# Designed miniproteins, single chains, continued (4), part 106

Each design is a single chain, and the fold is of that chain. pLDDT is the mean over its residues in the fold that is shown.

## One batch from the design tools (miniprotein)

Design m15925
Fold by ESMFold2-Fast:
Structure m15925 (fold): chain A 109 residues (1-109)
Amino acid sequence: KLDEELESLNLNEKEKQTLKLMMNLLDVDSIEELKKRIDEILELLSLDEPVVERAIAILTLRILVEKLKNKELARKAKPVLKELAEKDESSFIRKLAKELLEIIEKLLS
């Protein structure tokens, strides 16, 4: 059951809501299925996507990187996040991308 999976990850309420929102957006019902859709989450970071979808994608990737310590995901996300941090029209998205890059750099060091 989804609630049991979210509890096992030691998520706070805001992090749980972020993951549930991404799961609804991708039409998935489990963390295991969400992990199989990482490429789709990365596609939501495209500059052509709505700001809200880019924000939810960055916040979701942050949760997955911080809680799962997945170095492969961190390496895969790093180039896209660098581009967003430099080129995104939204100062909010640039800030989120920079914060996640800092987390990724510490994980990969």
Scores: mean pLDDT 81

Design m15926
Fold by ESMFold2-Fast:
Structure m15926 (fold): chain A 75 residues (1-75)
Amino acid sequence: SEEQREKLLKLIGEILRIIGDIIELEKKKEELKKNKDKMSKEEFEAKLKEIDEEIKKLEEELKKLLEELRSLPDI
């Protein structure tokens, strides 16, 4: 049905947005690692933890959306 298609497209859009956000945070994490010698150990660990916590939150949100996608009828 059209309603099922609209729900599917909305879920796909939300999934793609979160994947994009995770990719951007992973890029920030890699840049942080490349610059670890330019900052204190404490600053590096604090920034790394912040990025890891943000990624973890997004991964949990992604997991929930993927479970919603799997619950949709086969189209």
Scores: mean pLDDT 85

Design m15927
Fold by ESMFold2-Fast:
Structure m15927 (fold): chain A 74 residues (1-74)
Amino acid sequence: MKIRLEVTFRADDPGVTPEDAARFLVEVAKEAIENGEEVEITARADPGLTPEQQAALDRGVEEAKELIKKAKEK
């Protein structure tokens, strides 16, 4: 089964950092991989994010994609 995950982050949300969103993506990717599922992950950010905020979110998405890639490699 293929699972699609999408996370949207807004710069004006005081309760959620880009790092929190990135951490969530990595955690869900790990869980789905452990269950033997194919995972497709996307993250969407407000175009008003700072370069630092965007970089933090991009790191989490990249880490999740690398976990998926490693799971497919034998």
Scores: mean pLDDT 67

Design m15928
Fold by ESMFold2-Fast:
Parts: structure tokens; C-alpha cells; sequence
Structure m15928 (fold): chain A 71 residues (1-71)
């Protein structure tokens, strides 16, 4: 079911974002990058499945984390 898949992808996105943020706080740039890449893959998968809301959610999380790294 697409609804179940959307929930699964949102949950994975939240966990990836949380771990990326923890890695940023610990100055583990490699781990942070890996989880940012995972967020990108989640957004792409959601978009391919037509789950636009889920794709936007993952993209917004990635953007917030990227802003933390850049400044």
C-alpha cells in the first residue's frame, strides 16, 4: 500500500536526519554526508512512487541539515 510506504519513508527520513544532526554535532562529517545521501535517496524513491508530500518532507529535512553545515 502506498500509504504504508509513505509512512515507512517518512520514518526513515526522520531517523536519517536525526543521525545526520548527531554526526554534525560530533564533527563526524563522513557519517553526516552518508545520512544526507540517504535522505536524497528517500526523496527520489518517494517522488518515483508519486508520494510528493513524502518527497518534499525528506527534501526539507536535507535542506535544514545542509544549512547547518554551510554556516
Amino acid sequence: MLEEKAKELKEKAEEAAKKAKEAIDNRDSQTAMDYLMELGKIAQEAKELGLEETAEFAKELSKELFDLIRK
Scores: mean pLDDT 81

Design m15929
Fold by ESMFold2-Fast:
Structure m15929 (fold): chain A 67 residues (1-67)
Amino acid sequence: MKEKKEKLEELKERLKEELRQAILEYGVEEAERALERLLGNLDKFGEAAEETRKELEELYREKVAEL
């Protein structure tokens, strides 16, 4: 259980960085596609990834509003 949480934490940081980069380089349309892809990668973690999904969606909304 703890090992999965550590991997999810590392994944969360990577996914947030990928999303930030996609928004900065490609704008809203590509960032939306990137978010969908990243959220799909979290499906295998189930409930454990619920917080990470919310954080990615909030980051997307916040950064898109800045564009």
Scores: mean pLDDT 73

Design m15930
Fold by ESMFold2-Fast:
Structure m15930 (fold): chain A 55 residues (1-55)
Amino acid sequence: MIEELEKKAEELEKKGDYIGAALQYNTLSRQYLAQGKYEEAQKYFDKSRELLLKG
């Protein structure tokens, strides 16, 4: 699931769907947070916010 979400987020970002990509990165952040992987969670959360500001 996580690997699929990451791949989908990258594909959406490459297509210029920044809102769609941001939503997928936000989901990834939540998944990592639930696993206690705070560094990965923060990384994807920041990426999600950056894309929302861009799109």
Scores: mean pLDDT 81

Design m15931
Fold by ESMFold2-Fast:
Structure m15931 (fold): chain A 67 residues (1-67)
Amino acid sequence: SLLQEAVDAFLKGDYEKAIELAEKAAETGTPVQQAGAYSLISVAYEKLGDTEKAEEYRKKAAELYGQ
């Protein structure tokens, strides 16, 4: 799946690729799948030093978890 490919890119240190693939994954699927994609985008932005975008996507993921 696109989300699994995004996770694999993240684990290899390809943070920009992880964001691109996770954004693609977030275009489809359930709220839980979208939350997973947003969580990955958030941590990838943190690794890239974009703390503002990291926090934005963290909040989006948390909202979708209903917590």
Scores: mean pLDDT 83

Design m15932
Fold by ESMFold2-Fast:
Structure m15932 (fold): chain A 102 residues (1-102)
Amino acid sequence: SQSRRLSWKWSGFNFKAYDHYWVRQAPGQEPQWVASISADGSTTSYAPSVAGRWTISVDFEKQTLYLDLSDLQPSDTATYYAQATKVGGGTTYWGSGTVLTV
């Protein structure tokens, strides 16, 4: 399949003070971490199931978190949630879910 991009635009907080995550939940499964990017954008981490296939990125000016998807598999079918957690802890924000069907 061609590349697909998930995006979540944050508003109402200091985007650069937060680490950003993508979390997915497949039907009947527990939520699973997929990818993370540090508040400064310098460090990325990926779950083994998506490592090498997908890329997490941020646009600081647009306050938008992205997940670029390639090599989509049926096991990637899930609802995907953007999450932001304040550096040092304490405050966590969740975006609304985006359904991906493969």
Scores: mean pLDDT 85

Design m15933
Fold by ESMFold2-Fast:
Structure m15933 (fold): chain A 102 residues (1-102)
Amino acid sequence: AAALAEALGATLVALEPKIREALELSENPEARRLLLEGVGLAGEAINAANAGDLERAAELLERAAELFREAAELSENPEAKELFEELAREARRQAERARAAA
């Protein structure tokens, strides 16, 4: 649990430049809201993983991935769309890792 929480935290830190770029490039306020909500859920997933609740961590990451995917669909800027799609794929990979460990 602690090792997965640490790995997830490190992944979120590594994604911070892409999150900032997506937020800067996105002109759609709903896409921005979904991005921030998804990042919040990723933070909650770290807390759940640290508490040993890997199933909840997976569920929160699956929800974050869905929010990032929805943000990508709402984005008119191709670069923002590509960044949101990358964030969605990464959240989904982390969800699969947490679920496999649960």
Scores: mean pLDDT 83

Design m15934
Fold by ESMFold2-Fast:
Structure m15934 (fold): chain A 62 residues (1-62)
Amino acid sequence: VEKLIEEGKRAYEAGDYEKAIELFGEAVRKAEAAGDLETAMEAGALLVGAAVKLVIDKKLAA
């Protein structure tokens, strides 16, 4: 699960927000299945952040 968060952060830093959303979404799902609420909350916050950046990027690119 933590590896998915790290890979998502790397994708986010590279500007690949779609991939970051996908990786963070997987991290949330796996953390919830494992009962790791702390990691699920962290991944969820990162997912929302990546989604917001994707929306901003799409608006600036339009």
Scores: mean pLDDT 79

Design m15935
Fold by ESMFold2-Fast:
Structure m15935 (fold): chain A 56 residues (1-56)
Amino acid sequence: SRSKEEIEKRKKALEKEIEAGILLIKAALSDDPEEAEEYRRRARELEEEAKRLLAE
């Protein structure tokens, strides 16, 4: 069974993955190349944060 701390860690990681997905959709819908690149950069940052949370 998972501890409450492990459940919260997984939840936080999933929230970051969802946020990254939303940012990628915003990037795809953006008419501004600079804005799109910033959304993709932030999405990659969130994906790395999620990976780090789930690594242990």
Scores: mean pLDDT 83

Design m15936
Fold by ESMFold2-Fast:
Structure m15936 (fold): chain A 75 residues (1-75)
Amino acid sequence: SAKTQVVSVVRDIGGKLVTTKYTFTTKGPDGTVKLTITDASGNVTESETTIEEVKELVEELKNDKDVVSFAESEM
């Protein structure tokens, strides 16, 4: 079964709050992850990545100094 995780990040860029949503969907037993990035304007970018790269990205987002809000949810 596919597992979906959503990470919502709010960054303070020069006093402007910018929200970016990251959706990670794990595909099948091979651990391939579909990454969907939705920017503050509603533009959607899709790519494929790995579980390891997702863990690294989530860690970088948690430690980003411009990030003022970080929220994780499972769907």
Scores: mean pLDDT 80

Design m15937
Fold by ESMFold2-Fast:
Structure m15937 (fold): chain A 100 residues (1-100)
Amino acid sequence: LSEELEAEVRVAMALIALGSTMATTGLSRAEAARELAEELARAGRLEDAAALLAALRVEGDEEAARAAREALERVVGPEEAARIEEEAERLAELARRAIA
């Protein structure tokens, strides 16, 4: 129960950060997702990166999710990117349960 609400809040915060990035940069959603994912990965904010990827999956934005995933892999490598993707899927599932 608490985990579902926590995941929903994290997903909402990631969408706010993405929207802010789009508004300040003028980038498309996919371009903004790529840029934000790179920044989060370089800063070592891997939990926030997972929340961003989860948010894009909850929204069904396959293009932006792919762009973010590719950016994460370039910064942290395939092994760590796979771990982030696993956490993102867990968060997306929890968030979907909170919304339902």
Scores: mean pLDDT 84

Design m15938
Fold by ESMFold2-Fast:
Structure m15938 (fold): chain A 55 residues (1-55)
Amino acid sequence: MDAEELREKAVEAARAGDAEAAERYATLTSALHGSEAGQETGKAVKEALRERGIP
């Protein structure tokens, strides 16, 4: 799975309200593609969760 696919999956999980799955995908992105890619995915997850109003 490439970094773009992991980021897409993380954002989908966050929008579905599954914060645990979203964080798991962000962690996998960091492990497979480096900390910078993981940080980018984490920011996308935070933004998606904020849009849903999930604390």
Scores: mean pLDDT 78

Design m15939
Fold by ESMFold2-Fast:
Structure m15939 (fold): chain A 117 residues (1-117)
Amino acid sequence: MVKLVESGGGTFAEGSSVTLSSKISGINFKNSLISWWRQKEGEPLRFVASMSADGKKTWYDPEVEGRATISVDFEKKTAYLHLSNLKKEDTATYYTFVYDGEKNILAFGEGVKLTVV
């Protein structure tokens, strides 16, 4: 069974930085696309960042490009989203999505709340 447990949320000052993490189990990281999505209050779920299964390609929403960095620690089986120069507009619930194409498994976490004040 695939499980994603996000952490690193909370309340942060505008202009600061945060690293959100997602501990992922039950997948092969070498075969899995990992992505971060966010939902702001009253808005649809929006793409933030993704990383290819081999970790060599990354994709970002233009609204966060230059401020966001996605990374994966294969040893710790943890995906990260680093957000720098936080804006009040970054206030959202952040979710990790994982897709393992070999097993045809799609999974997502319960999300972690980030509030920027």
Scores: mean pLDDT 84

Design m15940
Fold by ESMFold2-Fast:
Structure m15940 (fold): chain A 111 residues (1-111)
Amino acid sequence: ADARVAELIARIKALAGELAAVALSHAPAEKNKLVVVVSPASPYKDAVIAAAQEVADEHGLELVVLEQPELRPGSAGVGIGGEGAEPAVEAAPELFEELARASTELGEVAA
């Protein structure tokens, strides 16, 4: 489990970095934010938040953490918010799909 969790967190971190770069091509850092949506019961919450914080710090983005208890206990997802978010979805929909898939797999491993 630990090796798969580490792989999924590394993949989420890499995809979040690519997403941040796309969003920054459409709006400046001050108008973008990196968003983490996590279940408060997730055993990987702190690790995903730490990975997202590293991406946010690297790209000069604000990190927003949203704890949603209605999510599956293992759930942790990363996305982008602000003025760059809609253009990033239009320019790189595959990044959002892969990031959602990695987040789903992390939740499944946590179960």
Scores: mean pLDDT 79

Design m15941
Fold by ESMFold2-Fast:
Structure m15941 (fold): chain A 85 residues (1-85)
Amino acid sequence: MLEEAEELKKKAEDYLKALQRRIATSNAPIPQPLVELEKKLQQAIDKLEQATRLLKEGKSEKEAKKLLEEAKKIIDEVEKISLGL
């Protein structure tokens, strides 16, 4: 779980950096869907940080699993959209 949470966080951070580079190089108004993807990736990263904290502190494993699952769903949604781009 901890290792999986750290791998997913790195993956989400890599996607966020790639998206931010794409936005920064755009000479047109930023498309709203790209802004929404950035917000979703940040939400996934925040959930993974919270899950990692709970796991390291030996606190609620059930809550950590829920946060990890929610982050996975967000990353899956971003991947589906990114593959369509």
Scores: mean pLDDT 77

Design m15942
Fold by ESMFold2-Fast:
Structure m15942 (fold): chain A 58 residues (1-58)
Amino acid sequence: SNREMAKEEAIRMAYEAMKKVDPEKAEEVRKQMEEGDLGTAKEIAAKAREELLKKEKE
Protein backbone atom coordinates (compact mmCIF):
# COMPACT_ATOMS: atom_id res chain seq x y z
CA SER A 1 0.00 0.00 0.00
CA ASN A 2 1.06 3.61 -0.45
CA ARG A 3 1.20 4.18 3.30
CA GLU A 4 3.37 1.10 3.88
CA MET A 5 5.72 2.12 1.07
CA ALA A 6 6.00 5.66 2.46
CA LYS A 7 6.81 4.28 5.91
CA GLU A 8 9.50 1.96 4.52
CA GLU A 9 11.03 4.84 2.55
CA ALA A 10 11.09 7.12 5.61
CA ILE A 11 12.74 4.38 7.67
CA ARG A 12 15.33 3.69 4.96
CA MET A 13 16.26 7.36 4.54
CA ALA A 14 16.59 7.99 8.28
CA TYR A 15 18.56 4.77 8.81
CA GLU A 16 21.01 5.50 5.99
CA ALA A 17 21.63 9.06 7.21
CA MET A 18 22.14 8.05 10.83
CA LYS A 19 24.14 4.90 10.08
CA LYS A 20 27.01 7.01 8.72
CA VAL A 21 27.18 9.05 11.95
CA ASP A 22 26.14 6.55 14.64
CA PRO A 23 25.36 2.95 13.58
CA GLU A 24 24.07 1.84 17.00
CA LYS A 25 21.69 4.79 17.33
CA ALA A 26 20.57 4.22 13.73
CA GLU A 27 19.52 0.65 14.62
CA GLU A 28 17.55 1.83 17.66
CA VAL A 29 15.75 4.51 15.63
CA ARG A 30 14.99 2.03 12.84
CA LYS A 31 13.41 -0.39 15.33
CA GLN A 32 11.21 2.35 16.82
CA MET A 33 10.08 3.46 13.35
CA GLU A 34 9.28 -0.12 12.30
CA GLU A 35 7.14 -0.68 15.41
CA GLY A 36 5.12 2.53 14.97
CA ASP A 37 2.73 3.83 12.33
CA LEU A 38 3.62 6.11 9.42
CA GLY A 39 3.09 9.27 11.47
CA THR A 40 5.38 8.02 14.23
CA ALA A 41 7.99 6.99 11.66
CA LYS A 42 7.96 10.44 10.05
CA GLU A 43 8.27 12.17 13.44
CA ILE A 44 11.21 9.98 14.48
CA ALA A 45 12.89 10.54 11.10
CA ALA A 46 12.44 14.33 11.37
CA LYS A 47 13.87 14.37 14.89
CA ALA A 48 16.85 12.27 13.82
CA ARG A 49 17.50 14.62 10.90
CA GLU A 50 17.40 17.65 13.22
CA GLU A 51 19.89 15.98 15.59
CA LEU A 52 22.28 15.33 12.69
CA LEU A 53 21.99 18.95 11.52
CA LYS A 54 22.65 20.18 15.06
CA LYS A 55 25.77 18.02 15.28
CA GLU A 56 27.05 19.43 11.96
CA LYS A 57 26.42 22.98 13.23
CA GLU A 58 28.59 22.33 16.28
Scores: mean pLDDT 70

Design m15943
Fold by ESMFold2-Fast:
Structure m15943 (fold): chain A 80 residues (1-80)
Amino acid sequence: MSREELEREVTAALAIMQASLIKKYPEKATEEDVKRLIELAKEANTPEVIEAMQEVADALKKAGREDLAKLVEEGINELK
């Protein structure tokens, strides 16, 4: 594994952890939490990260945080 590959894997893990925090406490999520997730996802665009972002958007919608859910959906569209 190269340094570049390792850095990408670490960033993907950080993105998944950030997504998990938002999914656990969507009512307490901030715009900065969502922006952090999108930034990490841009650095490590993997299927697992995209799936985690979709789950975050769904969790935010369920919690009534539609503005934040829209930011996540816009982030997913940028990664296509």
Scores: mean pLDDT 83

Design m15944
Fold by ESMFold2-Fast:
Structure m15944 (fold): chain A 67 residues (1-67)
Amino acid sequence: DDKVKEAFAQGLEAQAELLRKQASTPLLEKAAELYEQAARYAKEGDMEKALELAREAARLLSQARAE
């Protein structure tokens, strides 16, 4: 469903913007970049790649918060 893909992409873009505003470490910057890239793939319909990048972004975000 295109609406679901658009909503997913919007959520990823919002998360990236939030991280950019909070960015104080290279890990947070990289997480924001990966969320932006994931949003682009989601809009293009490549959901597998979008999910892969979103998971990597979430992993980096978790690591940054632990450091």
Scores: mean pLDDT 80

Design m15945
Fold by ESMFold2-Fast:
Structure m15945 (fold): chain A 59 residues (1-59)
Amino acid sequence: MELTDEDIERAAALVGLTPEQVRAAFEDPKVRELAKQRIATSPEEAAAVLAIHYAEEKK
């Protein structure tokens, strides 16, 4: 249950991050569990959850 490189790039573009930064956020078990619940429905929603979570932590 993994995001594709395309999903990661899209999430990065949404928040102005690099794909590597989004991948680092996905390594957090809590973030991964949140994305995992959404990825069963939509990979795009999972990518958005990662992007939002990372952006909020940086604020």
Scores: mean pLDDT 65

Design m15946
Fold by ESMFold2-Fast:
Structure m15946 (fold): chain A 112 residues (1-112)
Amino acid sequence: MEELRRHLERIEQLTKEAIEAVKAGDEARFRELVDQIVGETLRLFRLMLERGVPVDEAREAFERVYKLMDELLKAAEKNASPELVAYVKERFDSVRKVGEDVLAELEARQAA
């Protein structure tokens, strides 16, 4: 829980910085921060799988990350170019797919 909490707090902090950057019109900084958020999220998902985190805990963490990603996308839709919005959508769809695969693998391992 504490290690997962630290990873989630990091993603949350990066999310706040990204929203601030895009509201200020700094699309380059926003894109860099989105790439960092995606990287940190994929790292979190891999660590959860490696450690065999209980499905319920994994699901809660995934839901929290997906909420943060939704807030980022909404901020981008209001403040960023259509090209950057499309980029963010593609990155977040990719992250969701990895999350679904990780959750399915955790469920399969814990059911055996």
Scores: mean pLDDT 85

Design m15947
Fold by ESMFold2-Fast:
Structure m15947 (fold): chain A 82 residues (1-82)
Amino acid sequence: MSDEEALAKTEELVEEMEKLVEKIKETQKDPKVQLSAGVLLGMGLISLGVGKATKDYKFALEMVKKELERLKTLLETGDVNA
């Protein structure tokens, strides 16, 4: 995977995270769940920013994948401690 491809994929996954956060806000009314969703998106955005600053797009991609998976679990379970 080229750096250009890794960056593009990382940006795509961050957009998926933003969509999941909106879905969580619509389906989960617990303020703790909503806060956790926002924190996970924030971590994804930080990882993308670090990847761009350091040119470590593999690190950025893996971190965003991890946070996206946590966000999917939060949408499915509503459990901040899962």
Scores: mean pLDDT 81

Design m15948
Fold by ESMFold2-Fast:
Structure m15948 (fold): chain A 72 residues (1-72)
Amino acid sequence: EELLKQDVSKLSAEDIRRALLEAGVPREVAEPLAEHFAKTPATLGDVYRALLGAGVPEEVAQRAVERIASLL
């Protein structure tokens, strides 16, 4: 599963936030996570786990990761 190993740190916080919001992630979760992952070296797997940890449903978290991956 190479998708979850992709580095997201080259994306801007704006790009990550937009992808999260479009996938249905609540703004309260999307904004802080987008800022964090734009500044910290991280993989799509790290984003997926963070979304699940924040209470985002698995289906929404999976859509969010796929949308972010499409920007890579």
Scores: mean pLDDT 80

Design m15950
Fold by ESMFold2-Fast:
Structure m15950 (fold): chain A 86 residues (1-86)
Amino acid sequence: SMEEIEADPIFKLFQGGNYFSKGDYEKALELIDEALKEAPTALGYLWRAQVYEKLGKKDEALELYQKAYEMAPDLDWVRQAYEEAK
């Protein structure tokens, strides 16, 4: 159903990424945080880190990139994001 699709943490996460691309960091963070509460994922922490980096919270962003890397160290895009954020 539409309610199930809207409640899907993966769908919320991709909607958060869409708002991030539009520069709506408040809406992006809201959706990403909702997704992470339902299902903590490396992708969710990575996108949360990218939002914090755009908000100038570089130290908090680095901690989130590290968390994403620790959850999925063999995913090249997660590893690369963490290395670039150092």
Scores: mean pLDDT 79

Design m15951
Fold by ESMFold2-Fast:
Order: sequence, then structure tokens, then C-alpha cells
Structure m15951 (fold): chain A 99 residues (1-99)
Amino acid sequence: TVAEGGSVTLSYSGDGLEKTPVAWLAQKPGEEEYLVASIGVDGSVSYDERVKGRFTISRDAAAQTVTLNMNNLKKEDTAVYYAVKGGVTRSAGTELTVT
């Protein structure tokens, strides 16, 4: 749980994350998943319009970690967040509640 206007960092670590595309997805109750942000092997990044300018995806190749830094949180950001490695391997969900 985090206050509106606050910040949270989500991290996904694992073997191969230095060289594999990673996407973060959000699942809200009763809605379809949407792509929040992605980072490619070449370091290219993309963001959904709803989070553009507020969220930042980054990679630490040496640590084999991809992070999603979530700033200026809105109540609409309340969701379960998943990292997906290589389009196939999904992380355990992280529940975020913005109050």
C-alpha cells in the first residue's frame, strides 16, 4: 500500500535478464492485462500512454535485474504487476494498492 503521489520500485532478477527483453504488465480486477513498459535487448524502451513520464524501466546487466520505478502514483495504478521475460516467462504477481 502506497499513498497517491508516492513512489514504488518493482524489481525482477534472474538468469539471462542481461540479454533478454522484459515487459511489465498490469492486471486490474475484471479487466484485461495491459503492457505498462518494456525494455529490449538493445536498451530501447516503451511505455503505455497512461504511465508515460511517471514510470521508468531500467536494466542492470551486471546484476541481471530489470526495475520499474513508479513515480507520482495515481489510484488508477492499483493493480497486480507482472514481469515477463522473453515474452514467455512470467514472474509471480506483485499487488500494488494506491490509496
Scores: mean pLDDT 79

Design m15952
Fold by ESMFold2-Fast:
Structure m15952 (fold): chain A 103 residues (1-103)
Amino acid sequence: MEEERKKKLKEEAQKLIDEANTLYDEAVSLLTQAASDPKASPEVLRLLGEAVRLYGRAINLAEQAIKEVEKDIEKAETLLNQARSLLDQGRELLDKAREILAK
């Protein structure tokens, strides 16, 4: 039971890291493109910059969750839940930036 719980937590954390890396790369690409455009909205630059920071934090917390899973499973679950919350916040910011860019 405990070993299955640890395995599932590691698997969920790795999936979150993979997803966050994909979103991070997309946000960085959009930020680089927007930063090179003299007509870019300051709001778009801010939203993309914040999304990049949130995804980076989510990756860090999920990596910490993987490290903690063998020592403290409750702490690992808390870290993974925090990482998921940051990932969701980053998605909302990225979606807002995409909406402004599509205008």
Scores: mean pLDDT 87

Design m15953
Fold by ESMFold2-Fast:
Structure m15953 (fold): chain A 60 residues (1-60)
Amino acid sequence: MEEEIRELQRELAELLGVPLEQIEDIVKRHLEKTSLQGVLDMLRSALGLVRREKERRERR
């Protein structure tokens, strides 16, 4: 689970063009108020958007 979160964080940081450390900080703060599963669901949703956008850009 921790490695999965790390991978998703890296992908999200790349999509948003921000340092990975900022994403990690946001995730930590969110975890204090919700569950680890909630964070995973959020990151997976963002990852789906990342993959779609990257493929579209590289194809063009």
Scores: mean pLDDT 72

Design m15954
Fold by ESMFold2-Fast:
Structure m15954 (fold): chain A 122 residues (1-122)
Amino acid sequence: SEREEVEKLMEELREALRNKDEERARKIVRELIKFLDSKDPSVAAEAMRGITEAVAAFGPTEEFLEAAEKAAKSKDPAVRAEGIRLLEVMALQGDERARELMIEALRSFNTPEAIKMAESLS
């Protein structure tokens, strides 16, 4: 099941984090990305948690930016909000691409509040 697959990936990710194995963590995050579109919100949330833990441990990488961008474009409002928050964390770590993607995601919400926030960040 998707739940068993994501739980196994999370165990493997936490092992990679303990071993400071960035390359393994990047590969696991690529696998976690597929669960962001899960119809089970608990599976999507667990995948998002893993991606967030990897970013906190290793900082911004291409795979982490791809994961955060996909999350920020999610149809699930909770996953989308977490993706934008993750892009904000990476932007604060100095990643200009993460900042650009965060602004684009905020503008894509097409609400006055999101547009105003994007403008304040530009």
Scores: mean pLDDT 82

Design m15955
Fold by ESMFold2-Fast:
Formats: structure tokens, sequence, C-alpha cells
Structure m15955 (fold): chain A 66 residues (1-66)
């Protein structure tokens, strides 16, 4: 199962959007985040991270709000 969520947050005084996906594989999580970012029109990537917990991969990208 692949799930993707978006969160609008303020980090260090900067308004950003965090797009997080969880999936059985890292590639599926990356595809879900990239697809969502493209759908929302976010292009200014500030950071990315991934981790694994059990059989689930988490992938996140942080974008600057336009």
Amino acid sequence: MVEVETKEVTIGGQDVVVIIARAPTLDEAKEAVDKKAKELGYTNLLNEAYTQSGDTWYYAKVYEKP
C-alpha cells in the first residue's frame, strides 16, 4: 500500500510544504512524492530524506512555498 500526505509548516520562520510517502519499497515512496509534488506545482526543493521502519519505507521532500 502506498500513502502520500502533504503538510504545510513553518520551519525556522520559513513557510514550507512537506510531502511524505510511505510504501513497501523506497522506489514506490519516491514515485508517490514526486508525482504529488508535480501535481501541486512545487519545484523549489529544500531537502529530502528517507528511512525504513520494518517493512515500510518513508520518503519525504521539503519544498519552499511559492
Scores: mean pLDDT 81

Design m15956
Fold by ESMFold2-Fast:
Structure m15956 (fold): chain A 54 residues (1-54)
Amino acid sequence: LEDEFYEIYKKYKNKYFKLLAEEVRRMRAAGLLTEEDEKVYKKIIENEKKYLEK
């Protein structure tokens, strides 16, 4: 999840994805990352990958 956002950041140089990776890491470390949050983040990753695979 956070590693996937970092890979997107490295590939596209968009700082937004670096911030998302850092946010997910902080939430996980604090025990605040819910299943609903993980589903939302996974959907963002899947949408980005779909756009890139076209």
Scores: mean pLDDT 77

Design m15957
Fold by ESMFold2-Fast:
Structure m15957 (fold): chain A 76 residues (1-76)
Amino acid sequence: MEEDMIKQAEAALKAAKALGAPEEAIKALEKAIEAAKKGDLEKAIEYLEKADKLLKPLIEAAGEDPELKAKVEKAL
C-alpha cells in the first residue's frame, strides 16, 4: 500500500538524517516519498532502491557502532 511505503520511507529518512547519510541518499528518500504520495509506485521503488544502496554501508556500521545506533534510536 502507498501509505505503508510512505511510512517506511519517512522512517528511513529520519534514520538517514540521524546517521549523517550522504545528501544524495536523503534526496532519493525524499523523491521516493513524493513519488509514492503522487501514486507513482514504480518511480518510488526506483528511488527507494537507490537510497537503499547508498544507506546499506551506514546501516551496517550502525549495527556495530553503539553511538550511531543510539543516534538513530533518538531520531526515531
Scores: mean pLDDT 71

Design m15958
Fold by ESMFold2-Fast:
Structure m15958 (fold): chain A 82 residues (1-82)
Amino acid sequence: MISDEELAEALARLAFGLRSLGLYEAAAFAAERAAELGSPEAWLELGRAYKDLGKYEEALEAYRKAAELGNEEAKKELEKLE
């Protein structure tokens, strides 16, 4: 049995891997699924994938959600985009 937390972690790791390969649309898809399961790290990865796709408004929204959930790296990314 896999928990939602374990699935979210696996999908967030997949999103990171896809983004490292330059597959930004696939990375955004995987990160969105993980973010729906409540992962702050997945919201961060979603923001990064959207930024890499040039979708800055969507990236800012994803970073805000990650930061609200306590992700420190997302807080730093928000400061860079202001």
Scores: mean pLDDT 81

Design m15959
Fold by ESMFold2-Fast:
Order: sequence, then C-alpha cells, then structure tokens
Structure m15959 (fold): chain A 70 residues (1-70)
Amino acid sequence: AAIADAMTPEEAVATVRAAADYLESQGKTEEAERFRKELDEAVKNGDTERIKQLAAEALSRVRALEEAAA
C-alpha cells in the first residue's frame, strides 16, 4: 500500500505541503499552487480521505519528477 494510506491526517497534510514546496523548487509552481489550494479546501472541509489522496498524488508526482530530472 502507498505510504499515504498509513498516514495520520496531520502527517498527510505535512506531506502535501513538503511535496508542494519541492515541486515549486523544481519550477512546477502551478502544480504546487494547485496542491496547496486543494489541501486548504480539504482541510477546511475536514475531508481526511481527500487529504490522504492528495498526499498520495503529491508523492507520486515528486517521484516522477525526481526520475525525470535525471
């Protein structure tokens, strides 16, 4: 299972924020802003399932970008 599946909501929030910061540092500013915006909405709504899904998506994107960076 993905690491995000085992995370607490607080850990998932921290993961999305860290991943968004990484994406922004790699020039993927629009993607980083999208993750931050969707995270803020999910947190506001108490949607823990969406928060964990965002963490999984963000981690997958970071992995793909790290591989693409050569």
Scores: mean pLDDT 79

